# Ledger of designs, part 111: designed miniproteins, single chains, continued (5)

Each design is a single chain, and the fold is of that chain. pLDDT is the mean over its residues in the fold that is shown.

## One batch from the design tools (miniprotein)

Design m19859
Fold by ESMFold2-Fast:
Parts: C-alpha cells; sequence; structure tokens
Structure m19859 (fold): chain A 80 residues (1-80)
C-alpha cells in the first residue's frame, strides 16, 4: 500500500502547491532522506499531505519535511 505524510507547516508564510517535490526524513534519523510529492495543501490551516516514495517506514513515524533544503513542516506517516 502507498504511504502518505500528513503535515503541518512550521511557518505560515510558506506555501506549498500540489506537485511540489519535498524531502522527508524521520525525526529519529534526519540523515535518511526520502522523496515526497505534495498531494494537497490548505493554506488557511497550514496543513496538507505528501505522497511518500518509500514502503519501509512504519505508520505513525514522525517526520521532518524539507523544501529547497529548508525545514518547512512536521508530519506523521499514514496509510494512503
Amino acid sequence: SELQVRFVLLDDRVTLEPGDEVEVAPLSDPSRRYRGTVVSFDASTGTGTVALDARDIPLGTEVLIYKDGRLVALGQVVAA
């Protein structure tokens, strides 16, 4: 099954668009980077979802989300 990340922005001045490429890293090991693609973003709440290009990350894993080398969001791995 495909994995997603539900996220919340750390900075309300940041905007994400569906199709944006991001990097996702486990909070426990930020050196491990996975590719992700933004699926949805709600600017009014600062929340959204990322499709994760990985299968072997446990559900509920807390993650860091980076765009253009900058930490932009915190999230958690969920089933799609």
Scores: mean pLDDT 84

Design m19860
Fold by ESMFold2-Fast:
Structure m19860 (fold): chain A 70 residues (1-70)
Amino acid sequence: SMSLQTWLLNELHKRFPDAPPDVLARAAEAAVEEVFGVKLSEMPNMKAEDLSEEEKKKLLEAAERYIKEL
């Protein structure tokens, strides 16, 4: 099963293939903190299948905003 971090970074890379990896990593971290109120580094065992469809959409929308601001 895929970790939340791996799933989110893969989805962001598919959507923003020209964005640098460090920008994607910062956007992913900011999106997770916005949606869940905790740091991504503090959820090492969270898996993609543990997320609802609504949570996945909120994460991707938040990350997209952060990518445009970074």
Scores: mean pLDDT 84

